# Designed miniproteins, single chains, continued (5): the designs that were tried, part 39

Each design is a single chain, and the fold is of that chain. pLDDT is the mean over its residues in the fold that is shown.

## One batch from the design tools (miniprotein)

Design m17422
Fold by ESMFold2-Fast:
Structure m17422 (fold): chain A 109 residues (1-109)
Amino acid sequence: SIVLTQPSSVEVKEGGSVTLTAVASQNVLSTRPVAWYKQKPGEPKELLIYANSKKPEGVDDRYSGSVSGNTAQLTISNLKLEDSATYYAVLATPTGGVWGPGTKLTVLK
């Protein structure tokens, strides 16, 4: 089975930028797209990125997605306090999806 690995937590200062990563256990990212979701406690998961690099309508231009080798990346520029959340990578599969464990991002003043 395929597994996604994400760092458990990342801290960064407001106004900076961060790249969050998800590493696939197998060379599958060339054929299977990755999506990224943002989750705050008590709120539904919000789709930020689909098909590795595409954004839904209404998603802020500060978010971007990319893939290099076995690593999917979510980059957030000009960090705001409201970006503090858990970010999940999801690998598309024929039977559904493989969810990463999530990275907790804390944006500090």
Scores: mean pLDDT 87

Design m17423
Fold by ESMFold2-Fast:
Structure m17423 (fold): chain A 56 residues (1-56)
Amino acid sequence: DEDTRLSIYRLLVERGVPPELVEKAIDLALEYMKTKGLSQEEAVDLALDEVYKELK
């Protein structure tokens, strides 16, 4: 929902994630919460790991 999306957005901004990666990281974190049942913090951590790995 909108509140969950906003919470994830704030977590990403607090971690200094570049603006161009924020939307992808939000979408991944939301997907992980839905498909894997992860908490917001766990989903954000996993999403950032995936996003940064793709950048190498």
Scores: mean pLDDT 79

Design m17424
Fold by ESMFold2-Fast:
Structure m17424 (fold): chain A 66 residues (1-66)
Amino acid sequence: MAEKAREELRRRLREEHGLSDQAVDNILLSLDYFGYKTEEEIKEFYERIDKVIANGRAHVAELRAR
C-alpha cells in the first residue's frame, strides 16, 4: 500500500538524512504535486532523492578541498 511507502520514506528522510520535519513535509508534498502515488513510484523517487543528496555532499566536499 502506497501509504506505508510514504511513512517509510518519511522515516528514512528524517533518520538517514537528518532532515527537519518541515523539509520532509515539503518533499512529501512534492510527491503529491507530481503525482507519485504507487509504492513503485515512491521508491523510485526516494532513490532519486538519495542520489541527489549524495551528489550534493560530494560536490560540497570537492569545493571545500580546494
Scores: mean pLDDT 71

Design m17425
Fold by ESMFold2-Fast:
Structure m17425 (fold): chain A 118 residues (1-118)
Amino acid sequence: DYHEKGKELFKKEEYEEAIEEYKKAIEENPKYAEAYHNLGIVLVKLGKYEEAVEAFKKAIEIDPKYAEAYHNLGHVLALLEKYDEAVEYYEKALEIDPNYEAAKDELKKVKETIEKLK
């Protein structure tokens, strides 16, 4: 399974190789939301934030209730200083999972950052 190979490579910090295996998993199953999500995570580790945004958006397109993908999309948008968009996606993650502590914490930090930029 290419997806499982990608996860093992990610655990070993072999990020470029993990990307290749996740792309193969997506080629075999273009509706594999988790593979797109994991691809996004690896792209974040490599600082490829715009590519990570595309991967997370694809995961959400396939699975609109994927709270973790919304959270990670918000996180990457905050890294790109797109704070208003980050807020929207964090709020969407919390709409899906109201007890998502990481999304609550990061949303609070982004809102504090927006206030400081006034």
Scores: mean pLDDT 89

Design m17426
Fold by ESMFold2-Fast:
Structure m17426 (fold): chain A 64 residues (1-64)
Amino acid sequence: LAAALADAQAAAAQTLAALSAALDTAQNALQDAALAAALAAALAAAQADAAAVLALLSLALALT
């Protein structure tokens, strides 16, 4: 029984390692959608920031 339990634990560890690799691949696909949404929001914020800087530069030039 102790030997059978040790064998079962070794088999479970091997299966867990294989599942972890497969799960990581699947999670990367799911996380890609969330990252795409986050990147879209970051790009929109960066564009707004760049537009604000350009507006301030235009105002500064008009005031010189």
Scores: mean pLDDT 73

Design m17427
Fold by ESMFold2-Fast:
Structure m17427 (fold): chain A 97 residues (1-97)
Amino acid sequence: SVEAIREAGRRLEELVRRLAERENVPPAVADRLLAIVRGATEGIIGRLEAGEISEEQAKEELRLVVGHVAALMRAAGVPEEALREFVEEAERVIEEL
């Protein structure tokens, strides 16, 4: 449902916020990562409501967003072990949809 995708987006934002704080990601980078997750989630919701994508396609697009955010956090110096755990937690959020 749209409500489930919106909740997943909020949970993904919280995972990004907590990881960025824990790993001392610069505030400007953290804010940009949160804006990416929020913007992508709203875009996915809009396309899902318009019937342009299925719920399975929405899940795949959320996985792509997670991958993109992980790549940006890697570039900001977040350790691979922390990124792996973040991706595993994010995948659990998406699988619950």
Scores: mean pLDDT 87

Design m17428
Fold by ESMFold2-Fast:
Structure m17428 (fold): chain A 97 residues (1-97)
Amino acid sequence: EEEIAKYWEKKAEELKDTDPAEAYRYKGNSYLAKGDFEKAIEYYEKAIELKPTAQSYFNLGVAYEKLGETEKAKEYYQKALELDPNDVAARRALKRL
């Protein structure tokens, strides 16, 4: 829904000066909600470049999965688990693939 994308855009704008990495991750979430998976990947990669986090790697995995790039999705879900071994969502995603 467009409303969900706008929610993430607002969150990104609120954080751009205080947490630029998280702002990029939220911008990626906005594009993911719009179905623009390639732009979502671009913004998640920018987030990871500034600050690699389990959440950003998980989100990158989701975007690649949506594009049908299964092997890349697995790689990034595994990286999310390396940073957070208790990431239930990443573990479930790997079992699904």
Scores: mean pLDDT 86

Design m17429
Fold by ESMFold2-Fast:
Structure m17429 (fold): chain A 92 residues (1-92)
Amino acid sequence: GPLAQQGGALAEERARASGGEARVEAGSSHTVVELRGTGVGGAIGAIGGATLAELLGGEGRVTGDADHTRLELTGMSDEQANQALRAVGRGL
């Protein structure tokens, strides 16, 4: 939804500022974040987002490595997904 799109845009901007890139696809019930070239900051951000998702009653899963990290978020509201995506951005 609109809030998750805003959080995603922030994560994309933060990834670019760190010398990498992020792609965020926010669906109605499933959000995917792919981080490339963000190094350990991207991996830390993805772990933070996943952790926050679980604390909010959703699910977060992190796969890949520091060069290409994928985060999947499920079971979250638009507002909760926005909070998780902002946590990703803070790690970057």
Scores: mean pLDDT 82

Design m17430
Fold by ESMFold2-Fast:
Structure m17430 (fold): chain A 87 residues (1-87)
Amino acid sequence: SAMEEQLKKQGELITEMLQEFNKMVKENAPIEEIREKLLKILNKFLEVSPDKERVKELIEKLKNAKTRQEISLVISELIVLYQKLKG
């Protein structure tokens, strides 16, 4: 179904976000570059998410994140949101 396809796309985007975050942290990328890269992925997640309000809140948290730890917390909150939507 279209809903199952969107749920799969959400899982793929979370996997991409985790892979990119881990890669950029390993490469000692600046926070600004990590944030910009992950914002692009999170905006794609917004397009396929049924809970757009909560995703928009996570986008704002990510825009204001100043540390790798704060970015990691946004990714963790996104994973929790996805798991709730998955059932």
Scores: mean pLDDT 87

Design m17431
Fold by ESMFold2-Fast:
Structure m17431 (fold): chain A 91 residues (1-91)
Amino acid sequence: SVDDLIKQLSDPDPKVRRDAAGKLGAIGDKRAVDPLIKVLQTDPDPDVRSAAAMALGLIGDKRAIPPLKKVKKSDPSPRVRKSAKIALKRI
């Protein structure tokens, strides 16, 4: 379920968090938007933040625009900044 995938965004394994973000993006349920924004802004793993950015782009909810713009300019990972740029083009 979407609720189970949202819980998996807090899993200790970064691979589980990354896969959960991808599945939430594919489902497109807007209930995932605020949890994915939190992951985008706080997850220690750049692969997980990148997955959250792409998921937010796929869902297409405008709530993601301000946090994606900030991450595009300020994230320490060039890959995460690129994922945020791509996501913004989809919204």
Scores: mean pLDDT 91

Design m17432
Fold by ESMFold2-Fast:
Structure m17432 (fold): chain A 92 residues (1-92)
Amino acid sequence: DNFEKGLKAEKEGNYEAAIYFYSKVPNPSEEINGKYPVLLLLKSAYKYLYPDKEITDDLFEFFNSLSDEEREKIAKLIDELLKNPSKEVLEF
């Protein structure tokens, strides 16, 4: 299950794998057990780019707080990782 693999990867601090698996969840804007895969995807991408920055617990507030520059960097990162997933991510 791609959603469960994403959660496991995020818990382990493996944000590359978390980004990959959350991006493979069908209908990522739909709620799964009180969580939104698209928001967890964006959170994981942000943590990858900005490991020392804090994220608010309200992921909708977090999403709305993102600057245009941060959104562009997140989109480019996700696109790059999806086109060139590492062997380690694929074997997770």
Scores: mean pLDDT 82

Design m17433
Fold by ESMFold2-Fast:
Parts: sequence; structure tokens; C-alpha cells
Structure m17433 (fold): chain A 61 residues (1-61)
Amino acid sequence: MSEREKVARAIGLTLRAIGLYLDALLAKTEEEKEKLKKEAEELIKEANALGLPGNPKIEES
């Protein structure tokens, strides 16, 4: 895969995760909030692994 593809995918995943975080804030139940938040965190983790080769932002630094 090209570096450009990795960056584009990382940006897409991060934007999707932001959307899920916003949905979690609006969620009416704790179960929905937890599920959306967890999925958003997984997307950010995947994006970070693709976009940051040696300096993780969202994971444990």
C-alpha cells in the first residue's frame, strides 16, 4: 500500500470515530453510549496505527 493510501484511510477512520463520539454524547442509554464509545476508540486505534509510524497520539504513549 502507498503512504498516501495509509494517510487517507487514517483520516477517514478518525472522522468516522468523531461521528461515533458525537452519537455517544447524544445516546439515551448507557449501553448505547458505551458501545459507540468503544467502537470509536477502536477506529482511532486503527487510524493511529496507520497514520503515526513512531509517535502514537491516542494510544498509550
Scores: mean pLDDT 72

Design m17434
Fold by ESMFold2-Fast:
Structure m17434 (fold): chain A 103 residues (1-103)
Amino acid sequence: PKEFEKLAEEAEEKIKYLLENEDLSLEEAQKLLEEALEKRREVDKILLEKDPSRKETIDRTNELFERSRERHKDDSRALVNLALALYEQVLGQAKGLITEAKK
């Protein structure tokens, strides 16, 4: 579906932006991380609609992520790296959903 292709394209663009802009301020890093979290929530919602058994794994992964975010809340480089990791996960999940939809 076009929705998954758009999600993959958006994730790829954000990954490229973050890799090209390494010296972001703490405020910019926090904003980009919040945007990455929103995209992660969009993917998690789609995955849960397809397979509700994923809820416990998604919830646990999100809890571990929030603990990492709190630990590094004053470190712009660490927050950028967390945003990159989230967009890489979003990209991987979106590509998986595209592959399943084409079968």
Scores: mean pLDDT 80

Design m17435
Fold by ESMFold2-Fast:
Structure m17435 (fold): chain A 56 residues (1-56)
Amino acid sequence: GAEAEKLAIEAGKAGLEGDSKKATELGRKAAELWGWPPDDLGATRAATRGVIAVQS
């Protein structure tokens, strides 16, 4: 949904800014909304998707 995409984009932006804590928190929330594991791997996957969306 739009909420998950918004959180993933914000996670990606935080990661690019070097704020790894914020990127992980936002990415974990986006992963949870997408039904992915709310683990570090799920958070990383969500943040990566957010970066791709920003660059698209």
Scores: mean pLDDT 75

Design m17436
Fold by ESMFold2-Fast:
Structure m17436 (fold): chain A 64 residues (1-64)
Amino acid sequence: SRAEELAREAIRLAREGRFEEAERLLRELEEWYARGEISREFLLEVGVEVGIEALVRAVEEVTK
């Protein structure tokens, strides 16, 4: 589905350290949730995954 494609792209962008672009896609998914197009569980799962990627990168940057 389109939502799954957007989710994969957001996670991929976060993994690449492109967090501004990943956050933009998360905002788009949040709008889809607001319109009832995706479940709350799906939105949370994607948000958590992007957040984990951001945390991993932040830890790597600090600890080297």
Scores: mean pLDDT 79

Design m17437
Fold by ESMFold2-Fast:
Structure m17437 (fold): chain A 55 residues (1-55)
Amino acid sequence: SIEEKVKKLLEEADKLDREGALAHIQGDTQRLEEYRAKIKEIVEEIKKLDPNLKL
């Protein structure tokens, strides 16, 4: 279902956000930007699946 796909994407985005926070603390700006880019792609996919979802 769409709900299951959205849930999996949100879980993936949450994991990347946590890893990005660790990269930021370590001063790894390149890895932080890589995680941010991946999260942005996931957010866009979620919006296409459920445009009414508040992110």
Scores: mean pLDDT 81

Design m17438
Fold by ESMFold2-Fast:
Structure m17438 (fold): chain A 60 residues (1-60)
Amino acid sequence: MLRSELEMENEELAEEIAEWIRKEYPDVEARVEGRRLILETDLPVERHIGLVLRVIGESL
């Protein structure tokens, strides 16, 4: 299992991104703690990193 934590501008944005991930990637666990978006996956490292980079892009 791989885990990444991303600081979002605000909690509302973190929840919006988390809901988008749950819709697009149902096998990925996305949860929000305040402004932090937490992603937990059993994906290969390359795919996990790709998802993190995509999330960063969506948050811009």
Scores: mean pLDDT 79

Design m17439
Fold by ESMFold2-Fast:
Structure m17439 (fold): chain A 68 residues (1-68)
Amino acid sequence: IQELRDRAAAGDEEAFRTLVQKADEAEKNGDLQTAILYYSDLARAAEARGRTDEAERFRNRMGELQKK
């Protein structure tokens, strides 16, 4: 997962897409802790890529899941 995270932050669209898919799957399975970790990775990757609006969206989702 560290390699996937690093690749996404470096601009690998495939790796970024894979992280989005994993976050969605974890959330649907009720694995909130895993989903939060993936959203954290996505927020960092989006920030590194200059997509500030997307990074904020992922951070907001993390906050919502943490309230559960």
Scores: mean pLDDT 78

Design m17440
Fold by ESMFold2-Fast:
Structure m17440 (fold): chain A 67 residues (1-67)
Amino acid sequence: MTPRITQEAADNAIKAADRLAEQGKYEEAVDMLRFMAKLAEEGGEEDLAKRLKEKAEEIEKKLKEAK
């Protein structure tokens, strides 16, 4: 069975991504969130995948602003 991502794992990923973004590691944060979003999609967790993708897009915009 494909591993199912939990709400707790998604919340932890978002917190970790926020910390990476505070350190200027926007690419790392986006990659981590997109990886977790793929796991959520494969597990049928559409709402979690959407939250993770939305956060990744927000951080990616900040990366683009830095160029």
Scores: mean pLDDT 78

Design m17441
Fold by ESMFold2-Fast:
Structure m17441 (fold): chain A 57 residues (1-57)
Amino acid sequence: SPEERAAALLEEILRLHQELAALEAEYRATGDPALRAEIARLEARIAALLAELAAVL
């Protein structure tokens, strides 16, 4: 159902935001340039899921 799909997307978005916060904290502590690329990829994935959520709602 659209409601179940929206719930699944929201759950995944929440998980990715938690992962993003952890990576941002690690980058702030270490300055590792590899983490910048991971952060950018994760931000792009979150944006894509938000677009999918908007299309369902």
Scores: mean pLDDT 88

Design m17442
Fold by ESMFold2-Fast:
Structure m17442 (fold): chain A 58 residues (1-58)
Amino acid sequence: DVERAKELVEEAIRYAKEGNIRKAASLATAAAILYNSAGKSELALEGIKEVEEAEKEA
């Protein structure tokens, strides 16, 4: 479900900005799995990059 994967990325970004890197990584991984299962591997990669950028701001 692409919509659910997007929600997980947004939640991961929030945790990353709060400095909760472990929770952010877990949520980003779950989102990537959902995107990949939907055949949207490009969205999975973009989501991971967005979380990584948020972690740099924490």
Scores: mean pLDDT 80

Design m17443
Fold by ESMFold2-Fast:
Structure m17443 (fold): chain A 105 residues (1-105)
Amino acid sequence: MKKEEAEKLNEEGKKKLNEGDYDEALKLYEEALKLDPDFAEAYNNLGAAYLKQGKYDEAKAYYDKALALDPNFAEAYYNLALLYFKQNKYDEGLEYLKKANELAE
């Protein structure tokens, strides 16, 4: 099924991301999204891969897309907090971290 294939590609993408192969992780997440364009976790994972590359604008766009699909996605708020902290935007980072903690209950 397309959804099961998308989930498998997303899991392989996570493995590549953990190995530091960010370009391969991005390709796998993009392929997952071609099969399931409403896959909030894959958008969040694309954002994480761009964040690791220091591409903050792209990372934010994908986290925003994940939250548009799942507004209660605690991990996406946590990743937005990390994105702002990496840019030394402490106040914005704390705001997102607070939202992540409220949703992780």
Scores: mean pLDDT 87

Design m17444
Fold by ESMFold2-Fast:
Structure m17444 (fold): chain A 65 residues (1-65)
Amino acid sequence: MDVTRETAVLIRAVALGFLGARVVGFKDKRITVRLPRENREEALRAAEELAELAKEAGLELVVEE
């Protein structure tokens, strides 16, 4: 179950990358993502969905601008 949820988090992080966001860190069960200036509203929505999925997988999502 944890493996499946962790995989879903990674897939969503990749999708967020296509909106111009970048994964800048993965350390101590914490994923750090930098959001773009463009497509900010869509990127924020995707980051909120990713944060909920990460929480269910026992991970934290940190959002940087």
Scores: mean pLDDT 69

Design m17445
Fold by ESMFold2-Fast:
Structure m17445 (fold): chain A 80 residues (1-80)
Amino acid sequence: SVRDRLLETVREIARLFSEGKEIPAELLEAFNRALTELVAQAPDPVGLLREIRDVFLAEVKPELRPLFEQYFDLLIRRVA
């Protein structure tokens, strides 16, 4: 499903950040498009974003978690 592909992309992006690698702009754009589409269709968009956040934070290395917790908090505030 689109959701399953989004979560797979979330894990991929988290791994790239953990490796200290540049995230390709095309991958970030594809992620943002899929996220926007799924959030717009979700009965509970805040709950969906929290799930994406939890999946990302589980994959990313611990030292980067505070930065991405702040990032996802801002995203959740935009759709709440």
Scores: mean pLDDT 80

Design m17446
Fold by ESMFold2-Fast:
Structure m17446 (fold): chain A 89 residues (1-89)
Amino acid sequence: SLEQEILDLIDDVVALAKETGDEEAVKKVKEYAEKARKALKEGKYKEAAEYVLKAALVVLKNAKTKEQILRAIGLILRAIGIILEVELG
């Protein structure tokens, strides 16, 4: 389900932020994750995915390894995919 895909994205982006070891990035990502969860509870799937996209961009900016960069790009593409699915019907 779309709800489950967004929940998985929220969990994945928070986990990746923690792996960077950047405390400021983790804090910012958790703030976006909380906003995404609130939007999701209200059935606002596009808004939730947009917050996950913002969180993934924070991770990308603070990524320390090639693997972390590629994983962050993967999360960005997954979030964009959900935004497009909601926009296009």
Scores: mean pLDDT 90

Design m17447
Fold by ESMFold2-Fast:
Structure m17447 (fold): chain A 68 residues (1-68)
Amino acid sequence: MKLSEEEFDDEVWLALALMELGIAKSFGDTPEEILELLRKWLERAEKAGNTKAVEFLRDEIERVEKEA
């Protein structure tokens, strides 16, 4: 199996973002607060070059914007 350091880092970044997003939703944060959290993670993912996380976070931002 190919386990690359870059692949592992991408998974870790996405897992952390998903956990933090899940916690925020569980606390009953507003859609606007969730959007701010998602935007912060998107900026970090873009700087890290984590294309998979960028794609996921953009999709989630669009979903939350439709809900707000």
Scores: mean pLDDT 69

Design m17448
Fold by ESMFold2-Fast:
Structure m17448 (fold): chain A 79 residues (1-79)
Amino acid sequence: DLELARKLAELLRPHAPEVAELLLKAVEYEEKALEAKKAGDEEKAKEYAKKAQEAIAKAAALMTPEQQALLTELADQLL
């Protein structure tokens, strides 16, 4: 759920702003990938999906164990 992912990123923003921005960017790319797929542009959809995956990977690399624990706690509260 992209809405849930965006909400999680926004909740993380005060604690890990760089990580939150990368996660929000990943959500934006996933939304663009979905729009491209609906338009029949499979190549553009794949490019945006790859950019979303790269943003998620960068966010994961920047997260401390404490920030990872916080993200898990926030996810549990929303799920």
Scores: mean pLDDT 80

Design m17449
Fold by ESMFold2-Fast:
Structure m17449 (fold): chain A 56 residues (1-56)
Amino acid sequence: GPLILRIAAHDLGLSVAEVRELLRLPDEEAARRLAEKTGLSVEKARRILASLRRNL
């Protein structure tokens, strides 16, 4: 829902629009791009995105 997107965006230092854009990408591409934006590992980025997809 909208609340989980706002929390995730805040925690990642991204806008809600940026998080939504990432969720529209294929899983591996989304993880790679999130890692680049945040400095997280691709593995950690992949787990965050998988968690968001499950809870939307």
Scores: mean pLDDT 83

Design m17450
Fold by ESMFold2-Fast:
Structure m17450 (fold): chain A 70 residues (1-70)
Amino acid sequence: MKVKVKLEDGKVIEIEVEEDTTIKELKEKISEKTGIKNPVLISEKYNIEIPDEAKVKDLEEDEVLILKEK
């Protein structure tokens, strides 16, 4: 499945992951693509940090994750 991640400059990137991929693993893939060392993912709808133990399949359909550096 594809996860939409909004970068600090307003660009949206899509990352292809498996449904059982954890947010921790997703953060590692984002770090590889963006060069960000300490990524934090925030739900755009709820304005809360998504925990590392959550799985991508637990995200809402069409949810956009906001990427920030810690």
Scores: mean pLDDT 79

Design m17451
Fold by ESMFold2-Fast:
Structure m17451 (fold): chain A 86 residues (1-86)
Amino acid sequence: MKLTLTLRNATDAQIQQIQQLAQDYRSKGKDVTLTIDGSTVTLTIGNLTVEEQIGEVLRAIGYGLDGAQVEITIDGDETRIEITLA
């Protein structure tokens, strides 16, 4: 499964959290691409398990509960999550 996470209006601390997430997935042997453009961070993870995908969806819902705008799109084995921080 493939997941693309885009975080917009991120603080430096939130960008560091996503960088740590990228390192954690790389350590598990996942195919990981991380792109940072100002306050926007895009993380693409390949070879995700169903459990790992569910974990990222729950994380995104957590951002929404904290006041972020969250859009989750699931299309077959691909999940796209867009989070816009306040």
Scores: mean pLDDT 84

Design m17452
Fold by ESMFold2-Fast:
Structure m17452 (fold): chain A 92 residues (1-92)
Amino acid sequence: SEEAEEAARLAAERLTQSGATGEARVEGSRVTITGRNANTSAMMGALSGAVAAEFAGAKASVSAKGDTVTVTIEAPSPEIAARGARAVADGL
């Protein structure tokens, strides 16, 4: 949905503002937000955002490999996916 894509782009922009390279992808009710060259603050923000996405009704997972952090949101609907992605953006 446009709402999920907008929220995902905001999360990617906030990762970029933190010094990382932020990327986001939306596939129906699945959102993937990736930060490359992420610092500790960006990684902690991603973790906090993923927790907030769970309170929005999504399933969220965080993966960190080296300096790359990835948040994956799987939601029952595009509306909940958008709320989850917005929660991640607000955590960053």
Scores: mean pLDDT 84

Design m17453
Fold by ESMFold2-Fast:
Structure m17453 (fold): chain A 56 residues (1-56)
Amino acid sequence: SAKRKRALEVIEEAIRERGVRNLDLREVAERAGVSVGTVSRLVREMAAKGVIPPLP
């Protein structure tokens, strides 16, 4: 979906800017227009697929 693509873009930008350890799920959710639960799920999916470093 368009919201999923936007959320992934915002997650990637946040990781690039601050690194995965400093990822604020609430800020990302607000920027992407999705729930914090959606961001958390997508971050876990990305980590499981190896497209981002594992969460600390």
Scores: mean pLDDT 75

Design m17454
Fold by ESMFold2-Fast:
Structure m17454 (fold): chain A 61 residues (1-61)
Amino acid sequence: SMDELLESLRAMAERLEDFSLAQQRGAVATAEYLLSQAPEEYRPELQAILDEMRRRLAAAE
């Protein structure tokens, strides 16, 4: 379900630094793709997760 997917993405975002830079970039790319395909009702939450992932990745680079 979408709720399970959002929970998984949020958990990954919270622990992004535990992953390699390549895995972190892959996670951001996956979140970007999901946001592009998401129903409008889920877009704000997906956008927030993506923004957090991007902030953490930028700090790691």
Scores: mean pLDDT 83

Design m17455
Fold by ESMFold2-Fast:
Structure m17455 (fold): chain A 78 residues (1-78)
Amino acid sequence: MEEAMKLIQEGDRLLNLGNYEEAIELYEKAIKLLESSDDPQAPELLAIAYENLARAYEKMGNTEKAKEYLEKAKELKE
């Protein structure tokens, strides 16, 4: 869990700096860790990672992937 949270935080920093490609890479690594986690908080962090990944794709002009990941995040918040 700590590693996934760190990857999301580092991704957020890169996203704010405009380094979208590197931010996406870190979010994807966090998602892989969270998908294999049995931690009850993993779905919440996974939703955050998907939302931030969607924002990164939106800023890169890939609206299709942005919508896809935003929908995945919404499904996890229920």
Scores: mean pLDDT 84

Design m17456
Fold by ESMFold2-Fast:
Parts: sequence; C-alpha cells; structure tokens
Structure m17456 (fold): chain A 97 residues (1-97)
Amino acid sequence: SPLEKAREAAEKIAEELKARGAVRVNIMFITDANGEVVGIVVLAERADGTAEAYVIDPEGNLLGKGTGPVAELTQRLVDAIARDGLEGAAKALNEMA
C-alpha cells in the first residue's frame, strides 16, 4: 500500500517525539475531496504549551516541519490544509520552523 511508507515514517517520528518528552502525540490524515489520504501530520505537544508538527507524503517523504505555541500552530495548520491541502500544510509548517 502507498500509505505503508507514510505510516512507518509517522510511527518513527511519533516514537522519537515521545522519547524527547512529548506529553501528547497525535497522528492526523490529510484527505482530498474524494476522501483519499494524501498525507499524514504528526503533531506533538510539550508540557510548556508548545507543539512540533511534521507533514509527510504517502511515500514517507518529509515535506515540512514547524514549531510554535499549540493553539497557533494547530490553527495555522488546519487553515492551510482547508485552503491548500498537503502542499498548504507543508508550506505553513516550514514558515514556523
């Protein structure tokens, strides 16, 4: 499955973030208008109220990473996905790196 590489990459990132002391790690799927999964977001929250997020494509390639306050990072990511999908998510996170 094309998503197998993305899942492996997401699991590896999630384990690394947990090892670095993340208090919560969420894995989210980006879908297109037909409901097809076109990417995965890994979002880790830290005890200090900051978050770190990673956007990966179906082949497991890292397209973007960013950090910031949980609320700001989450809102920018959600807005970017709604407007421009996977490419929007990657761009938004790279601007917050």
Scores: mean pLDDT 84

Design m17457
Fold by ESMFold2-Fast:
Structure m17457 (fold): chain A 92 residues (1-92)
Amino acid sequence: MEEIKKALEEAKKTSTITYSEKLAEAEAGHPTNLRSIEDLFEYALDTFLNINTGKLKPLTEEGKKIEKELREEGKKLFEEAEKKLKELKEKE
């Protein structure tokens, strides 16, 4: 879970589009179950790796705005995932 938080913070810090694109694809109703912690973790890790390699960057001011909006949505999803894990641990 800490690695998911770190990946999201790095994505926000570096202004890359990689996370935004993956999040948009997931939200568009792909078979990916976003309720799965594993799926969110994989998206976070891939985003972190792509940021460090600099594969994708926003090309326009509009792209930067869209990236920012999608990163805020991604932050909400990670917060929900953390809350869900915390509830599961409490039920043990």
Scores: mean pLDDT 52

